# Designed miniproteins, single chains, continued (3), part 69

Each design is a single chain, and the fold is of that chain. pLDDT is the mean over its residues in the fold that is shown.

## One batch from the design tools (miniprotein)

Design m10528
Fold by ESMFold2-Fast:
Structure m10528 (fold): chain A 50 residues (1-50)
Amino acid sequence: MKPSDLYDEALKRYKEGKLKKDVPLSKLYDIQRRSGENEKTFEEYMKDYE
């Protein structure tokens, strides 16, 4: 999945009122790039914005 796909998913959740803030694309890019090395998964990251 491309970093833009993660941003689109985060933006969708924000529009649905499930997130308090829009998620910066740069943060999602860093999480995806460090996949397997970062203890915080995409879903866990999203939970911080709920």
Scores: mean pLDDT 59

Design m10529
Fold by ESMFold2-Fast:
Structure m10529 (fold): chain A 66 residues (1-66)
Amino acid sequence: MIDEKELLEALGRMYAALGNLLEKKGDYKAAAEYYKKAAELFREAGNEEAAAEAEKKAKELEKKAE
């Protein structure tokens, strides 16, 4: 039953991995969006540490996309 939080964490990790791949390709706008989704998923899963790191990364990438 706690599988819901585990699933949310797994989805968060997936979005973060996709964001990292997009960042390596130089697609900072798309990378930022994926990290924002990852942060939301980690927060829903109760993993505030991972959520905060993903949010910091998303903000950093949003500035690069300008």
Scores: mean pLDDT 83

Design m10530
Fold by ESMFold2-Fast:
Structure m10530 (fold): chain A 55 residues (1-55)
Amino acid sequence: SPLTESLLELAKQLADAGVPDEHILHWIESLLDKEKVPEEEKKEILEKLKKMLAE
């Protein structure tokens, strides 16, 4: 989805800027909770994010 793609791009930029992975994950999870994103979509976004950051 456009939201998933935008968040992955943003997370990559933050990681490249030296922001710790845990801070990125916590911030995005908090954002998804605040925006009331469905649990299924939230899980998919967080899984993709964790895989990308583990590269």
Scores: mean pLDDT 79

Design m10531
Fold by ESMFold2-Fast:
Structure m10531 (fold): chain A 89 residues (1-89)
Amino acid sequence: MEELLARTDALIAEAHEALKAGDVERAEALLLEAIDVAAEAAILAGMDPEVVERARELLKEAVRALAAGDLERARALLAEATALLNAAA
């Protein structure tokens, strides 16, 4: 269980590093993986389903922002999703 939360945090951290390097495609792939892992971790943790759903939606919006080339918005949404998941865990 803790391993899935740690994996989610690691994927989000790698996505931030990819964004710093300008590798938008890698950041998008890492965020998509983080969405799946975070959903699994949250279910196993017994987190509030509303919090999980909102965090997943923020991560999906971050992926859409990356696809649109809006790196600032993607980073802001990613930070909000991370803060929400960490506060609820």
Scores: mean pLDDT 74

Design m10532
Fold by ESMFold2-Fast:
Structure m10532 (fold): chain A 74 residues (1-74)
Amino acid sequence: MREELEREATAALARIKAGVANIIASKGTVEDLREAARLYREAAELAREAGDEELAEEFEARAEEYEARARELE
């Protein structure tokens, strides 16, 4: 079923974006933390498209954490 494969692919992309965000955030600069937050928001949108609302909420929380950390450093 095409829709099932698209859902699985979208969920995989969401997790990949979250992983990339974690790597970028590890650099610890304000710019990197903001980029990580942006990627986590994109990952949250993909998780919702895949039907995983709990994962989307988790990714949004991570985005807020990184954005808050970036604001503290600025």
Scores: mean pLDDT 84

Design m10533
Fold by ESMFold2-Fast:
Structure m10533 (fold): chain A 59 residues (1-59)
Amino acid sequence: MKEVAEEVKEEALKEGFSENVSVAAAVYTRRLLEQGVPPEEAKEKGLKLAKEQAEKQGL
């Protein structure tokens, strides 16, 4: 099974977000995992960050 942070990066890229946004989401997800956030919550929050970053950039 892939690391949750890697899954977030791949999913964001598949949704059409830029590499920079996808990497930022993966880094955020990994930080949440390091803080003891469950994988499912960390993934959800990481993907939400990707969406918010894309909207802020006018994508």
Scores: mean pLDDT 77

Design m10534
Fold by ESMFold2-Fast:
Structure m10534 (fold): chain A 80 residues (1-80)
Amino acid sequence: ATVSLEEFLEMVKPLGLSEEEARQIFKAFDKDGDGTISNAELKHVLRSMGMEDLADEIDDESDLKEKLVLFLSRFYNVGA
């Protein structure tokens, strides 16, 4: 499964991120520049940011959208 830029923008709206911030974050995850985020790309980014616990929970059948929301909520500490 993959997440497109449009899906990512919709997912982050409840977290209080601006569209510009969300686009910059998406670009950081999109390592291949293909316009989508995969489970493998998310896992790689999480490991590079020291979030190994979240990265280890990601497998090929993981809900990518759920893992992205958990990462963003933890990283940006939004939505108290």
Scores: mean pLDDT 70

Design m10535
Fold by ESMFold2-Fast:
Structure m10535 (fold): chain A 94 residues (1-94)
Amino acid sequence: SEVTRYVAAALLEIGGEINLELGEEYEKKGDLEKAAKYYEDAGEDYEAAAELDPENPKYREKAAEAYEKAGKIYEKLGKLEKAKEMYKKAEEAK
């Protein structure tokens, strides 16, 4: 059902927004490991929302934003392979 897909996309958008806010909160506290994880989780939520509603550019834009934030934190943690993976996901979301 198209309505069911759009409702699922909206719920994933809410999850992505919560995970972005948690990422920002943990980054402010200096907990970079948790910040990176929540930014990555936000990217995955928005990516899933984009698959359910591919005509909505907001989900792809938010996925790219979240993955880029995760990449920057993984880079700060010295997790260069994880950072590269996140930057690749951000580019692919565009």
Scores: mean pLDDT 90

Design m10536
Fold by ESMFold2-Fast:
Structure m10536 (fold): chain A 81 residues (1-81)
Amino acid sequence: SMEELEKLKKEAEELFKKGLEAFKQGDYEKALEYFDKAIETLEEALRKARELGKEEEALELEIELGIVHILKGVALLLLSK
């Protein structure tokens, strides 16, 4: 449902914010944990958006997924030093 989609979007946003806070504090392992959870939740939201035929919402979620993946990559790079 649209209500479930909005709930997933809010959950993903909260997880992403927690990941960013950990990242700002230099806790890259914790940041990765939250980013992975955010990715999983965004992927579920994307599946629901596609099932509902919400093409614009799906495009927005794809962009958000891309951003989280980039930040995950940066956190992984910083851990590899």
Scores: mean pLDDT 89

Design m10537
Fold by ESMFold2-Fast:
Structure m10537 (fold): chain A 71 residues (1-71)
Amino acid sequence: MEDERAKQLIEEARKLLEEAKTALSNGDYKKAVELVSEAIRLAREAYRIGTPELKEEAVKLIDEAGKLLKT
């Protein structure tokens, strides 16, 4: 179902953001940017197919990813 796919995409995006935070703490800025970009891509896909609640989760993920790159 689309809901199950959206949940999987959000979960994968969260894992990528965790890996991006680790890459930033290790000074690997290039890897962090790649991981954040992929997380945003997955969150945008989840937004397109998800329920209203999952859309809100996806938007929060995109906002968090953007803030991570600004720091």
Scores: mean pLDDT 81

Design m10538
Fold by ESMFold2-Fast:
Structure m10538 (fold): chain A 58 residues (1-58)
Amino acid sequence: SKIEKYETMIKQLEEMIEDLERELKEGKAENPDNTKLLIESLRKLIEELRKKIKELKE
C-alpha cells in the first residue's frame, strides 16, 4: 500500500539521520554545519511523510 511505502521511506530516512548524527559525534563529518542542515531537511521530509500517512488514514 501507499502507507507501507511511506513508512519504509521514513525508516530509511531515520537510518540516514542516525548515520549522520554518528558522524557528527565522531568528528568525521567533512562539514558539520552542512551535515546539521541535512539532518534538519531529512527530519522535515519525515514530518511531511507522516502527514501524508495521516491523510491516507482519514
Scores: mean pLDDT 86

Design m10539
Fold by ESMFold2-Fast:
Structure m10539 (fold): chain A 71 residues (1-71)
Amino acid sequence: SEADELIARAEELIKEAEEAIKKGDLETARQLLSEVKRIAEELKKLGRTATALVIEKDTEELLERVEKLEE
């Protein structure tokens, strides 16, 4: 389904963002996390709200780490 493909894509992008953070590539991490947020909004429109909220929480935690490292 479209939702299952979006979930798989979000999970892959989250892993890539974690690797970018580990390497100090904070600009790439921010771009990847922005894409994940867009996918979560699409999932909400498809009625997958609970899954989208979990993805948003994981994304916000990683973005907070990026923001602290940019200080």
Scores: mean pLDDT 87

Design m10540
Fold by ESMFold2-Fast:
Structure m10540 (fold): chain A 71 residues (1-71)
Amino acid sequence: MSAEELLERARELLREAKEAFDKKDYERALELGEEAAELAQEALELEETLEAAVTLVAAAVLISITRKELK
């Protein structure tokens, strides 16, 4: 996949993770957030953009918040 395709997919997964979090499906939110972070990191490695970096940070924050809810 191109960096642009990876970033678009990461953003889609991040939106799905936020929806799962809002529904209190924290396990699903964590899974989707982790996948979004992986794709955003791969996009950043292919093309170092602020957009990819911001998406990665957003995914990491969501993962951190979701893990606190699971405890």
Scores: mean pLDDT 82

Design m10541
Fold by ESMFold2-Fast:
Structure m10541 (fold): chain A 58 residues (1-58)
Amino acid sequence: MAYRTTEVVVPGGGRAEVEAHVARLDAALRARGSEVVAVEIRETPEGTTARVTVAFAP
């Protein structure tokens, strides 16, 4: 397996919207043999971001 970290920004969203987006992303990735293994969510006045680490199928 290979791991990759990426950042996700949800326009006009807060923590709950970002969490929901990450959950939907994890479900889609699992259907393709990959999964979200770690999530860090940061809230700022400029917007909410999530740093997501994904495990990809070999």
Scores: mean pLDDT 73

Design m10542
Fold by ESMFold2-Fast:
Structure m10542 (fold): chain A 55 residues (1-55)
Amino acid sequence: KELEERRRKRIAEYNKKIDELVKQGKFDEAAKLAYDYLVEMRRERRREGAINRKK
């Protein structure tokens, strides 16, 4: 499914950014990005439910 591939790419990008921020000593920004991606994963599950209910 298209959403599955898109989701994997976004997760990879988040992981890369978090790793780069940690290496730069920007732990605060890394923590914010990690939280943001967790929120996005939650929204992803909610969207899956909404899509199924519509069709």
Scores: mean pLDDT 72

Design m10543
Fold by ESMFold2-Fast:
Structure m10543 (fold): chain A 60 residues (1-60)
Amino acid sequence: MKEKYKKLGDVYKKAGEEALQNGDLERASVYYELAAIYYEKAGDTNKAKEYKEQSERLKA
């Protein structure tokens, strides 16, 4: 169960990075928010916090 959530977090993290490379800050923000949610479900609170902060930074 936790392994599946970690993999989903990694997938959305990569999607966010690709969106940033394409200059799509709004899409990158959404993907980092999803990554944070799945890292939290995986029990990785440090990564969840990191990607939540990155998502919020992109919205500002």
Scores: mean pLDDT 83

Design m10544
Fold by ESMFold2-Fast:
Structure m10544 (fold): chain A 67 residues (1-67)
Amino acid sequence: LEETFKVLSKIDKLSAYFLLTGLANYYEKKGDYEKAIEYYRLVLKLEPSETIEQRLKDLEAKLEAKK
């Protein structure tokens, strides 16, 4: 994931944002909340966003509920 972030940051921020957000949404849809959380955190490193931050908190709550 850190290696993926480094590669994506070299392309351009918009493309990296789009790809990482898409991956986070994909894993969320699959119920893999741990992977979704990792990708949303990478999105927040690229660009702070209240919408993404709220979604991250919602996913963390769902992950805790599964424990």
Scores: mean pLDDT 76

Design m10545
Fold by ESMFold2-Fast:
Structure m10545 (fold): chain A 72 residues (1-72)
Amino acid sequence: SLAELLRKAAELAREGDVDLAQTFVNIALAIAKREGADPALIEHLQRASDALNAGKVDEAIRHLEEAARLAE
């Protein structure tokens, strides 16, 4: 599920695998946009991506956790 994918992305970010976490976030963004997901979910995914690019891992994890909650 999308929620499981997002939880895995958060886990990867916590483990310091930022590049793989970004890959998972990009996949989730593509799925969410293709399926017409809630704009709030898409916004949290975009903010997570931006935070990962900025090295703000804790902020990225918070956005991924909120996105996963919205995807359930």
Scores: mean pLDDT 87

Design m10546
Fold by ESMFold2-Fast:
Structure m10546 (fold): chain A 74 residues (1-74)
Amino acid sequence: APLPSEAELLYIAALMYAGLGRVFESRGKLELAREFYELGIEYARKAAELSTDPELKREAEEFIREMRERLEEL
């Protein structure tokens, strides 16, 4: 199996942080949810910056847009 790139690992971290944000949001912990969504955005930004894969860069940029929209709803 191919090893994940640094950019892929950063994007996986972004997805994990967003997952935690969703869990805390569902439990009414809105401040904690906000912190994890912001961490997800930060790691996705790093992934997009470091990625040489245009598909991963596009997915990370779309993820950032979706997470920013979610933060505006909190």
Scores: mean pLDDT 87

Design m10547
Fold by ESMFold2-Fast:
Structure m10547 (fold): chain A 104 residues (1-104)
Amino acid sequence: MRRVRITRVRYRSSVPLSQPDAPGKIELDIEAETEDGRRVRIHLTIEGGVTPEQLDAAIAALREALREGRDAHIEVKGSGTYREAQDAAGRVLQALADLEREEA
């Protein structure tokens, strides 16, 4: 696997302030650099609550794009609440932290 360093993660949320249990959207902009100095940009969108299977597939796609050093746009759309989307985003952030530890 090519070594990849995550240089930036930007978290953005779109949710009604008065309705935290309403459907919402979370966007993650992930920037990484490969060993050969190439910059990789991945945009991940999570809308609503997603199933564990959808989340695992999104994490796998994210890890593959980082491993290959290619830009990607990954969308996961569910039918749950903004809080469930927050939980899913937290799991993605944890997977990125785990990937960095695997590279150390």
Scores: mean pLDDT 73

Design m10548
Fold by ESMFold2-Fast:
Structure m10548 (fold): chain A 76 residues (1-76)
Amino acid sequence: AEEALAAGRRGDPADVERLIALLDDPDPAVRKAAALALGGIGHPRAVEALRRVAETDPDEEVRRAARYALGQIEAP
């Protein structure tokens, strides 16, 4: 209960969902920021969205941010 609340601050489903939606923003700066934020949160729900961005995003810096974020979430 209490631990779920504390974990929710980093991986709140509403925040994760909103950040995943921002990965589809027309502004590459917004997509890059969203990818880095998802990496910092470390929620596994973001993995599929970050993989799509890392593979398909037209902006090289956004793809790099998504790959970095995946590394943070998929840490050993």
Scores: mean pLDDT 74

Design m10549
Fold by ESMFold2-Fast:
Structure m10549 (fold): chain A 97 residues (1-97)
Amino acid sequence: SAAEETIVRAVVDAALVAQALAESILGLESAIGFGKMLLESDLRYEPEVRAAAEALRAAGRAAVEAALERAEARMRELGVDPEIIEAIVAHARELLL
């Protein structure tokens, strides 16, 4: 029972961390997508447009990485298995970066 209570608490806290991470990333999704669209358009051949698009993508990437680092640290504090943390972070990086 004590082990089950610990697991339930860890899952709830991980879900709250995941929700906070999702809320932080939703505001960046359009900026990252816009930067990607510019780099895939004919406007990418304009040096100033390309530099601006790459800067937007880099800023969005850095913000996502910072949010993932916070979530990873929190999951470690909650005693989540390191292999599970690594898998979650890797999957999130693949989806968001």
Scores: mean pLDDT 63

Design m10550
Fold by ESMFold2-Fast:
Structure m10550 (fold): chain A 94 residues (1-94)
Amino acid sequence: SLADQLRALEAAARAALAAARANGSSPETVRDIVLGTLAGLEALARQTTDPRLLGQIRAVVLELTSEALRFLDAASAAEVQAAATRVLDLVDAA
């Protein structure tokens, strides 16, 4: 189900970010993890009109971006914020 795909994406993203932080990974590695997750969330947002699932997608976008922005350089942060805004705009349009 789409809800199961959302849970899997969130779990994978949180695990990847925790591992990147523990290993002292580069800001580019953190950026790539977050951008990949946002692309997956964008794909899920385009497949549903369920307000509950869209609300869950919004929450995941906001939580992951706010956490990741603390570890990114200015350029990577701008890319992540732009991608997050695109997903949030899709959620709001549905």
Scores: mean pLDDT 86

Design m10551
Fold by ESMFold2-Fast:
Structure m10551 (fold): chain A 61 residues (1-61)
Amino acid sequence: SSELLKQATEYMGKAIEYFQQGKYEKAVEYSEIAAELARKAGNETLAEFAQLLADSGKLLQ
């Protein structure tokens, strides 16, 4: 669980960085991975935030 949460936060960090750079395809890819890992870790708040970032990135592609 702690390893999954660590991975989720790392992927989320990369997703945010890509989103800020306008690299929306990468932002979507990394945020979807972060959402899945966050759900597996039991962190619904992080999963929902990651999913929101993914959905936003899809609209901006």
Scores: mean pLDDT 87

Design m10552
Fold by ESMFold2-Fast:
Structure m10552 (fold): chain A 55 residues (1-55)
Amino acid sequence: MTPEQIKLELQKLVFEIMKGASELIAERTGGNPEDIEAAKELDKKIEELEKQIKE
């Protein structure tokens, strides 16, 4: 595994954790649009990283 692959997998894990936190915050705040948008952006970043890892 290359250093780049390790970095991508760690970044994906971090974004997955951040997405979970953003979703929890959105739930507790009654669905604040900013928190919902943040979770969507993180999901998009996770998908891009997964494509790079699968390369």
Scores: mean pLDDT 77

Design m10553
Fold by ESMFold2-Fast:
Structure m10553 (fold): chain A 59 residues (1-59)
Amino acid sequence: MEEVKERLRKAADELLDMMLNGASAEELQARFDKAVEELGISRAELEKALMEVSRERYL
C-alpha cells in the first residue's frame, strides 16, 4: 500500500514538473498513460493525486 502511494505521488510530482517546464500535451499524455499502466490505478486516481500535489505546492 505505502509503495503504491509513494509511486503515485512521484508520478504526480513528475507530471506537474513537466507541465511547469513546458512539456507538450503529447509528452504529458504519454507520461500520464505510462503511470496509470505501471501503477495499475485509474486515470481518476492519478488526476486526484495531481490536484493534491498542486494544492500542496500552493502552501
Scores: mean pLDDT 77

Design m10554
Fold by ESMFold2-Fast:
Structure m10554 (fold): chain A 65 residues (1-65)
Amino acid sequence: SEEVEKALEELREIARTGTGDVKGAALAGVGELERLMADPSVSEEELIKAARKALEGVRRVEELA
């Protein structure tokens, strides 16, 4: 899915340029999405939902920092 690929690119960029908790959240998001993408039982709907949650999680950490 283009949405999942764009989310992965964004998370990787945040992980590359970010520091502290923001970098940690972005790395966690990348790892989770890569894990789900490797699992053939995971639906595209689940991948899109996970991508949205990962980006929202990073945003949440940025606002609470």
Scores: mean pLDDT 83

Design m10555
Fold by ESMFold2-Fast:
Structure m10555 (fold): chain A 65 residues (1-65)
Amino acid sequence: MVDLTASVDELVAQARRALAAGDLEAAERYLKAAIIKDPNNEEALRLGDELARAAGVPIRNPYVP
């Protein structure tokens, strides 16, 4: 992975956006990439906790009432 195209901060931001969109698979992929680059990144670890909580919460489709 090229360091210029995906920083740890950018990967965490992408994971957060995917999580907000309900795309848990994309959120997990971005988080794994961030943790591979920086295993001690606190933001990535916190977002991992949010992903785990979201997996237990009903997902609302923004295009369906």
Scores: mean pLDDT 68

Design m10556
Fold by ESMFold2-Fast:
Structure m10556 (fold): chain A 94 residues (1-94)
Amino acid sequence: MVDPTAFENEVLGSLLTMSASIAAKYVPDVAELAREAAEKAAELARSTDPEEAAKLLREVAELFEEAAKASKDPEDAASLRRMAEIARRKAEEL
């Protein structure tokens, strides 16, 4: 495949954007934080720079963690924390 980093950023950025967009629509308590996470994840999807991607992944992880803390539903909070962990782990691998 062409440029593994660009491909991974495109896939992960798209998945994180989708997850954040769903949270913004269906979890009113965290709509603002989820919307901001979606915007950062969309930037990640277009990034080809590993350092920029790592920075965006850390920012997305922090936004999902804040959204999890703001969520009133334990199930929603757990899902948001899982997204934060995925983003954080990927940032550490870059």
Scores: mean pLDDT 75

Design m10557
Fold by ESMFold2-Fast:
Structure m10557 (fold): chain A 77 residues (1-77)
Amino acid sequence: SAELVRASVAALEENRDAAVAELVALGLSEEEARALLDRLLAAGRAAADALEAGDLEAARAAREELGAAQREAAALA
């Protein structure tokens, strides 16, 4: 549901500094870690907005963007 996606995004936003620190500990730079999290947060927000609007095609596009951000992260590592 849109509410669950929004809650997940809010939790990640609230714990963003901890998530950045964990990614840096795994070998990413602070800039790379922040860029990855920004893309994941943007994709999550887009998915929540699309689901709230009942736009399943926009929700699919947001899912594809999430996948693209994950592939970009793999390329950085």
Scores: mean pLDDT 79

Design m10558
Fold by ESMFold2-Fast:
Structure m10558 (fold): chain A 64 residues (1-64)
Amino acid sequence: SMASELGRKAVELMEKAGMSPEEAERLGVRAVLGASREEIRAELIKRGMSEEEAEKVVELLEQL
């Protein structure tokens, strides 16, 4: 489904930025369950992702 493809792309971007697959999946699940855009973005940046990369991931997750 489209949602599945968007989730896969978000996880792949997080992994390429240096997050473990388990960390990426866990954060994706939190976003789907209702964690705020600000909360997810802050977590991604804290884990070493650039501001630009974090925004792209949040944008993909919001489309789920």
Scores: mean pLDDT 75

Design m10559
Fold by ESMFold2-Fast:
Structure m10559 (fold): chain A 86 residues (1-86)
Amino acid sequence: MKEAEEYRKLGEEYEKKGDYKKAGEHYEKAGKLYEKLGEYEKALEAYKKAAEAYRKAGDLEKAKKVELEGSIPLGMKLIEEGVAKF
């Protein structure tokens, strides 16, 4: 999807520029869009990059929040892969 991929690319661009706050915001948006599209692997990767960017920006609260949000795509992926133990 163009929108989710565009936000991911913008996150990468801001990360290269050292604007970690904007990088985190764009990666977070990409993660939410990938999650909505059922692209759980891409959503998980985007949330991980968002958390890393927020940590580099010193926003530990947002980093923690997107780490928790990223646990949903990870859980869905693990259930689909049949590796989750109940």
Scores: mean pLDDT 76

Design m10560
Fold by ESMFold2-Fast:
Structure m10560 (fold): chain A 87 residues (1-87)
Amino acid sequence: AAEKALKLAEEAERLAKEGKGKEGGLKAAEAGSYAAAASGEEGAKAGAKAAEAGTLAAKAGEGEGAAYGTAGAIAGAGAAFQNGGAA
């Protein structure tokens, strides 16, 4: 779960850097969901990476892409908080 989330977050970041905000945002949201299903430190790390990728996708996206990127950032941040706490 954590490994899959990290891979999806990396793909999301790459898509965002290519200007594909919608595709990047969708991948970031998917990464966030897998990170939430992961446990402990690995899940928290994957969630943080998904949140970062989602933020990049939101900045690269227009309208729909920005919405998906924001959803990815929220899902990733939630997963990081759930698994690693605020520390």
Scores: mean pLDDT 70

Design m10561
Fold by ESMFold2-Fast:
Order: sequence, then structure tokens, then C-alpha cells
Structure m10561 (fold): chain A 88 residues (1-88)
Amino acid sequence: ARSEAARAAAQESLESAREAGNALFDKLSKKDPVAGAEQATAMLEAAGRAIAEGMARVDPALAPQVREEAERAVRELAEEFRAKAEAL
């Protein structure tokens, strides 16, 4: 169904955002770990918002759940980047 396809697309987008965030952090953290963590986090937060907004247009009833899932994933990744920056 359309909502099922949209959820699969949202999950794929989150996975792509995670890979892009890790690559950005790896690139920037070589010179400035703190700035790398901040920029990677900002990119992930923007991606999470875009995914939630996309779901709201497809299925408003699923939008709160997808928003919470995206926010949770972004929060976990942001904490991971901060921990990595602190270890450097």
C-alpha cells in the first residue's frame, strides 16, 4: 500500500542519512572533532524533519509515529557523534 511504501522509503532515507552523517563526521573530525559532530548532527536533524514532513503529506495518521521514530534515530546518532568527538 502507499503508506507501507512511504514507511519503507522513510526507513531507507534514514539509513542513507546515517551513512552520509558518518562520512561527514569522519571528514570533518580529522581537523575539528567538535565541529564535525555539530555539522553531522545538524544534517541528520534536517533529514529527520524532512522525513517526518514527507510522511505527514502521505498519511497524517502515521506522521506522529514516524516523527518520533526519526527523532529517536537522530538523537541516538547525535549522541554517538558527541561520544566519538569526546574520545578524540
Scores: mean pLDDT 78

Design m10562
Fold by ESMFold2-Fast:
Structure m10562 (fold): chain A 92 residues (1-92)
Amino acid sequence: MISLRFTDSNGNVITIEAEPSTPVGTLVARLQAASGETSFIHELGIGVRQLPDGSLEIRRPDGSVLRIPPSATVGTLLARLEEIRAEAQALA
């Protein structure tokens, strides 16, 4: 089980426990149930935005956008967030 911590646009901290195999769509639904907001900051300092179709949109340090579909897993999401964090550190 993985613990994921997000801060919403109102400053509320939301902790969600999920398996690495949990669909991103399930994570998005749980975030919406806990918060009415669509924009969150993961504990790695990476901003994520919920889209109406249940996908997540992440803006990379180079300004490009990564879209993670609701069928992707939480494990895949975390791998992408770690890669983006590494990119941000390399540009520092």
Scores: mean pLDDT 80

Design m10563
Fold by ESMFold2-Fast:
Structure m10563 (fold): chain A 50 residues (1-50)
Amino acid sequence: SLERLERALALPPAVAAAILHKETGVDPQRILDALKRARSAEELAALLAA
Protein backbone atom coordinates (compact mmCIF):
# COMPACT_ATOMS: atom_id res chain seq x y z
CA SER A 1 0.00 0.00 0.00
CA LEU A 2 1.07 3.61 -0.51
CA GLU A 3 0.92 4.26 3.26
CA ARG A 4 3.57 1.57 3.81
CA LEU A 5 5.84 3.10 1.15
CA GLU A 6 5.29 6.61 2.57
CA ARG A 7 6.50 5.33 5.98
CA ALA A 8 9.52 3.70 4.31
CA LEU A 9 10.55 7.04 2.75
CA ALA A 10 10.57 8.58 6.27
CA LEU A 11 12.98 5.91 7.63
CA PRO A 12 16.77 5.70 7.19
CA PRO A 13 17.32 4.01 3.78
CA ALA A 14 19.09 0.94 5.24
CA VAL A 15 16.21 0.29 7.68
CA ALA A 16 13.56 0.90 4.99
CA ALA A 17 15.35 -1.46 2.57
CA ALA A 18 15.55 -4.25 5.20
CA ILE A 19 11.82 -3.97 5.99
CA LEU A 20 10.74 -3.82 2.32
CA HIS A 21 13.05 -6.73 1.41
CA LYS A 22 11.43 -8.88 4.13
CA GLU A 23 7.91 -7.89 2.97
CA THR A 24 8.37 -8.02 -0.86
CA GLY A 25 11.39 -10.28 -1.50
CA VAL A 26 12.87 -7.60 -3.82
CA ASP A 27 16.68 -7.36 -3.83
CA PRO A 28 17.87 -4.92 -1.10
CA GLN A 29 20.19 -3.07 -3.51
CA ARG A 30 17.28 -2.43 -5.91
CA ILE A 31 15.21 -1.09 -2.99
CA LEU A 32 18.07 1.18 -1.85
CA ASP A 33 18.45 2.57 -5.40
CA ALA A 34 14.67 3.12 -5.65
CA LEU A 35 14.59 4.90 -2.25
CA LYS A 36 17.37 7.28 -3.37
CA ARG A 37 15.57 8.11 -6.65
CA ALA A 38 11.94 8.26 -5.45
CA ARG A 39 10.50 11.59 -4.28
CA SER A 40 7.04 10.19 -3.44
CA ALA A 41 5.38 6.91 -2.42
CA GLU A 42 3.83 6.65 -5.90
CA GLU A 43 7.24 6.98 -7.59
CA LEU A 44 8.74 4.40 -5.21
CA ALA A 45 5.89 1.98 -6.06
CA ALA A 46 6.54 2.48 -9.82
CA LEU A 47 10.31 1.89 -9.44
CA LEU A 48 9.78 -1.30 -7.40
CA ALA A 49 7.19 -2.61 -9.92
CA ALA A 50 9.62 -2.22 -12.86
Scores: mean pLDDT 79

Design m10564
Fold by ESMFold2-Fast:
Structure m10564 (fold): chain A 64 residues (1-64)
Amino acid sequence: MPISEKEVKESLARMYLSIGKMLASKGKYDEAIETYRKALELAEDNPELKAEIEKNLAEAEAAK
């Protein structure tokens, strides 16, 4: 069965969120911020996921 574009985008957004968290944990805040922004674009149709990404983005920006 074909996977929906929404499901693919949400999976990619979650992957980028995880990568961003890993980069932030290593002190790579600029790389984490860029990764979170990519996740945010992909999470456009999921407000809960978008809010989680925005929270992590704000934390990384504050840690610069």
Scores: mean pLDDT 82

Design m10565
Fold by ESMFold2-Fast:
Structure m10565 (fold): chain A 82 residues (1-82)
Amino acid sequence: DVFEKAAEEIKKGNGGKAKEILIKHGYTEMEATGAVGYVGNKGKYMTIEEIKKKIKEGIEKTRKAENPMKVVVENFKKGKKE
């Protein structure tokens, strides 16, 4: 349902409001921004269900791009080489 509300705002061309809806419901600013960006400007030509799918894909893509734990673990394993 959260994704449906966000999708409705994206379809109206209101990516900022869609981002706010996602953040209010527990997504990070990066996840929300990534989701809205992943839908892009073609959101107005998509159905609500298509936009919802793209929002979910964008969130997953953003999470995979970050991988903060993997980056931290790698840096820790290398230690301070110097």
Scores: mean pLDDT 70

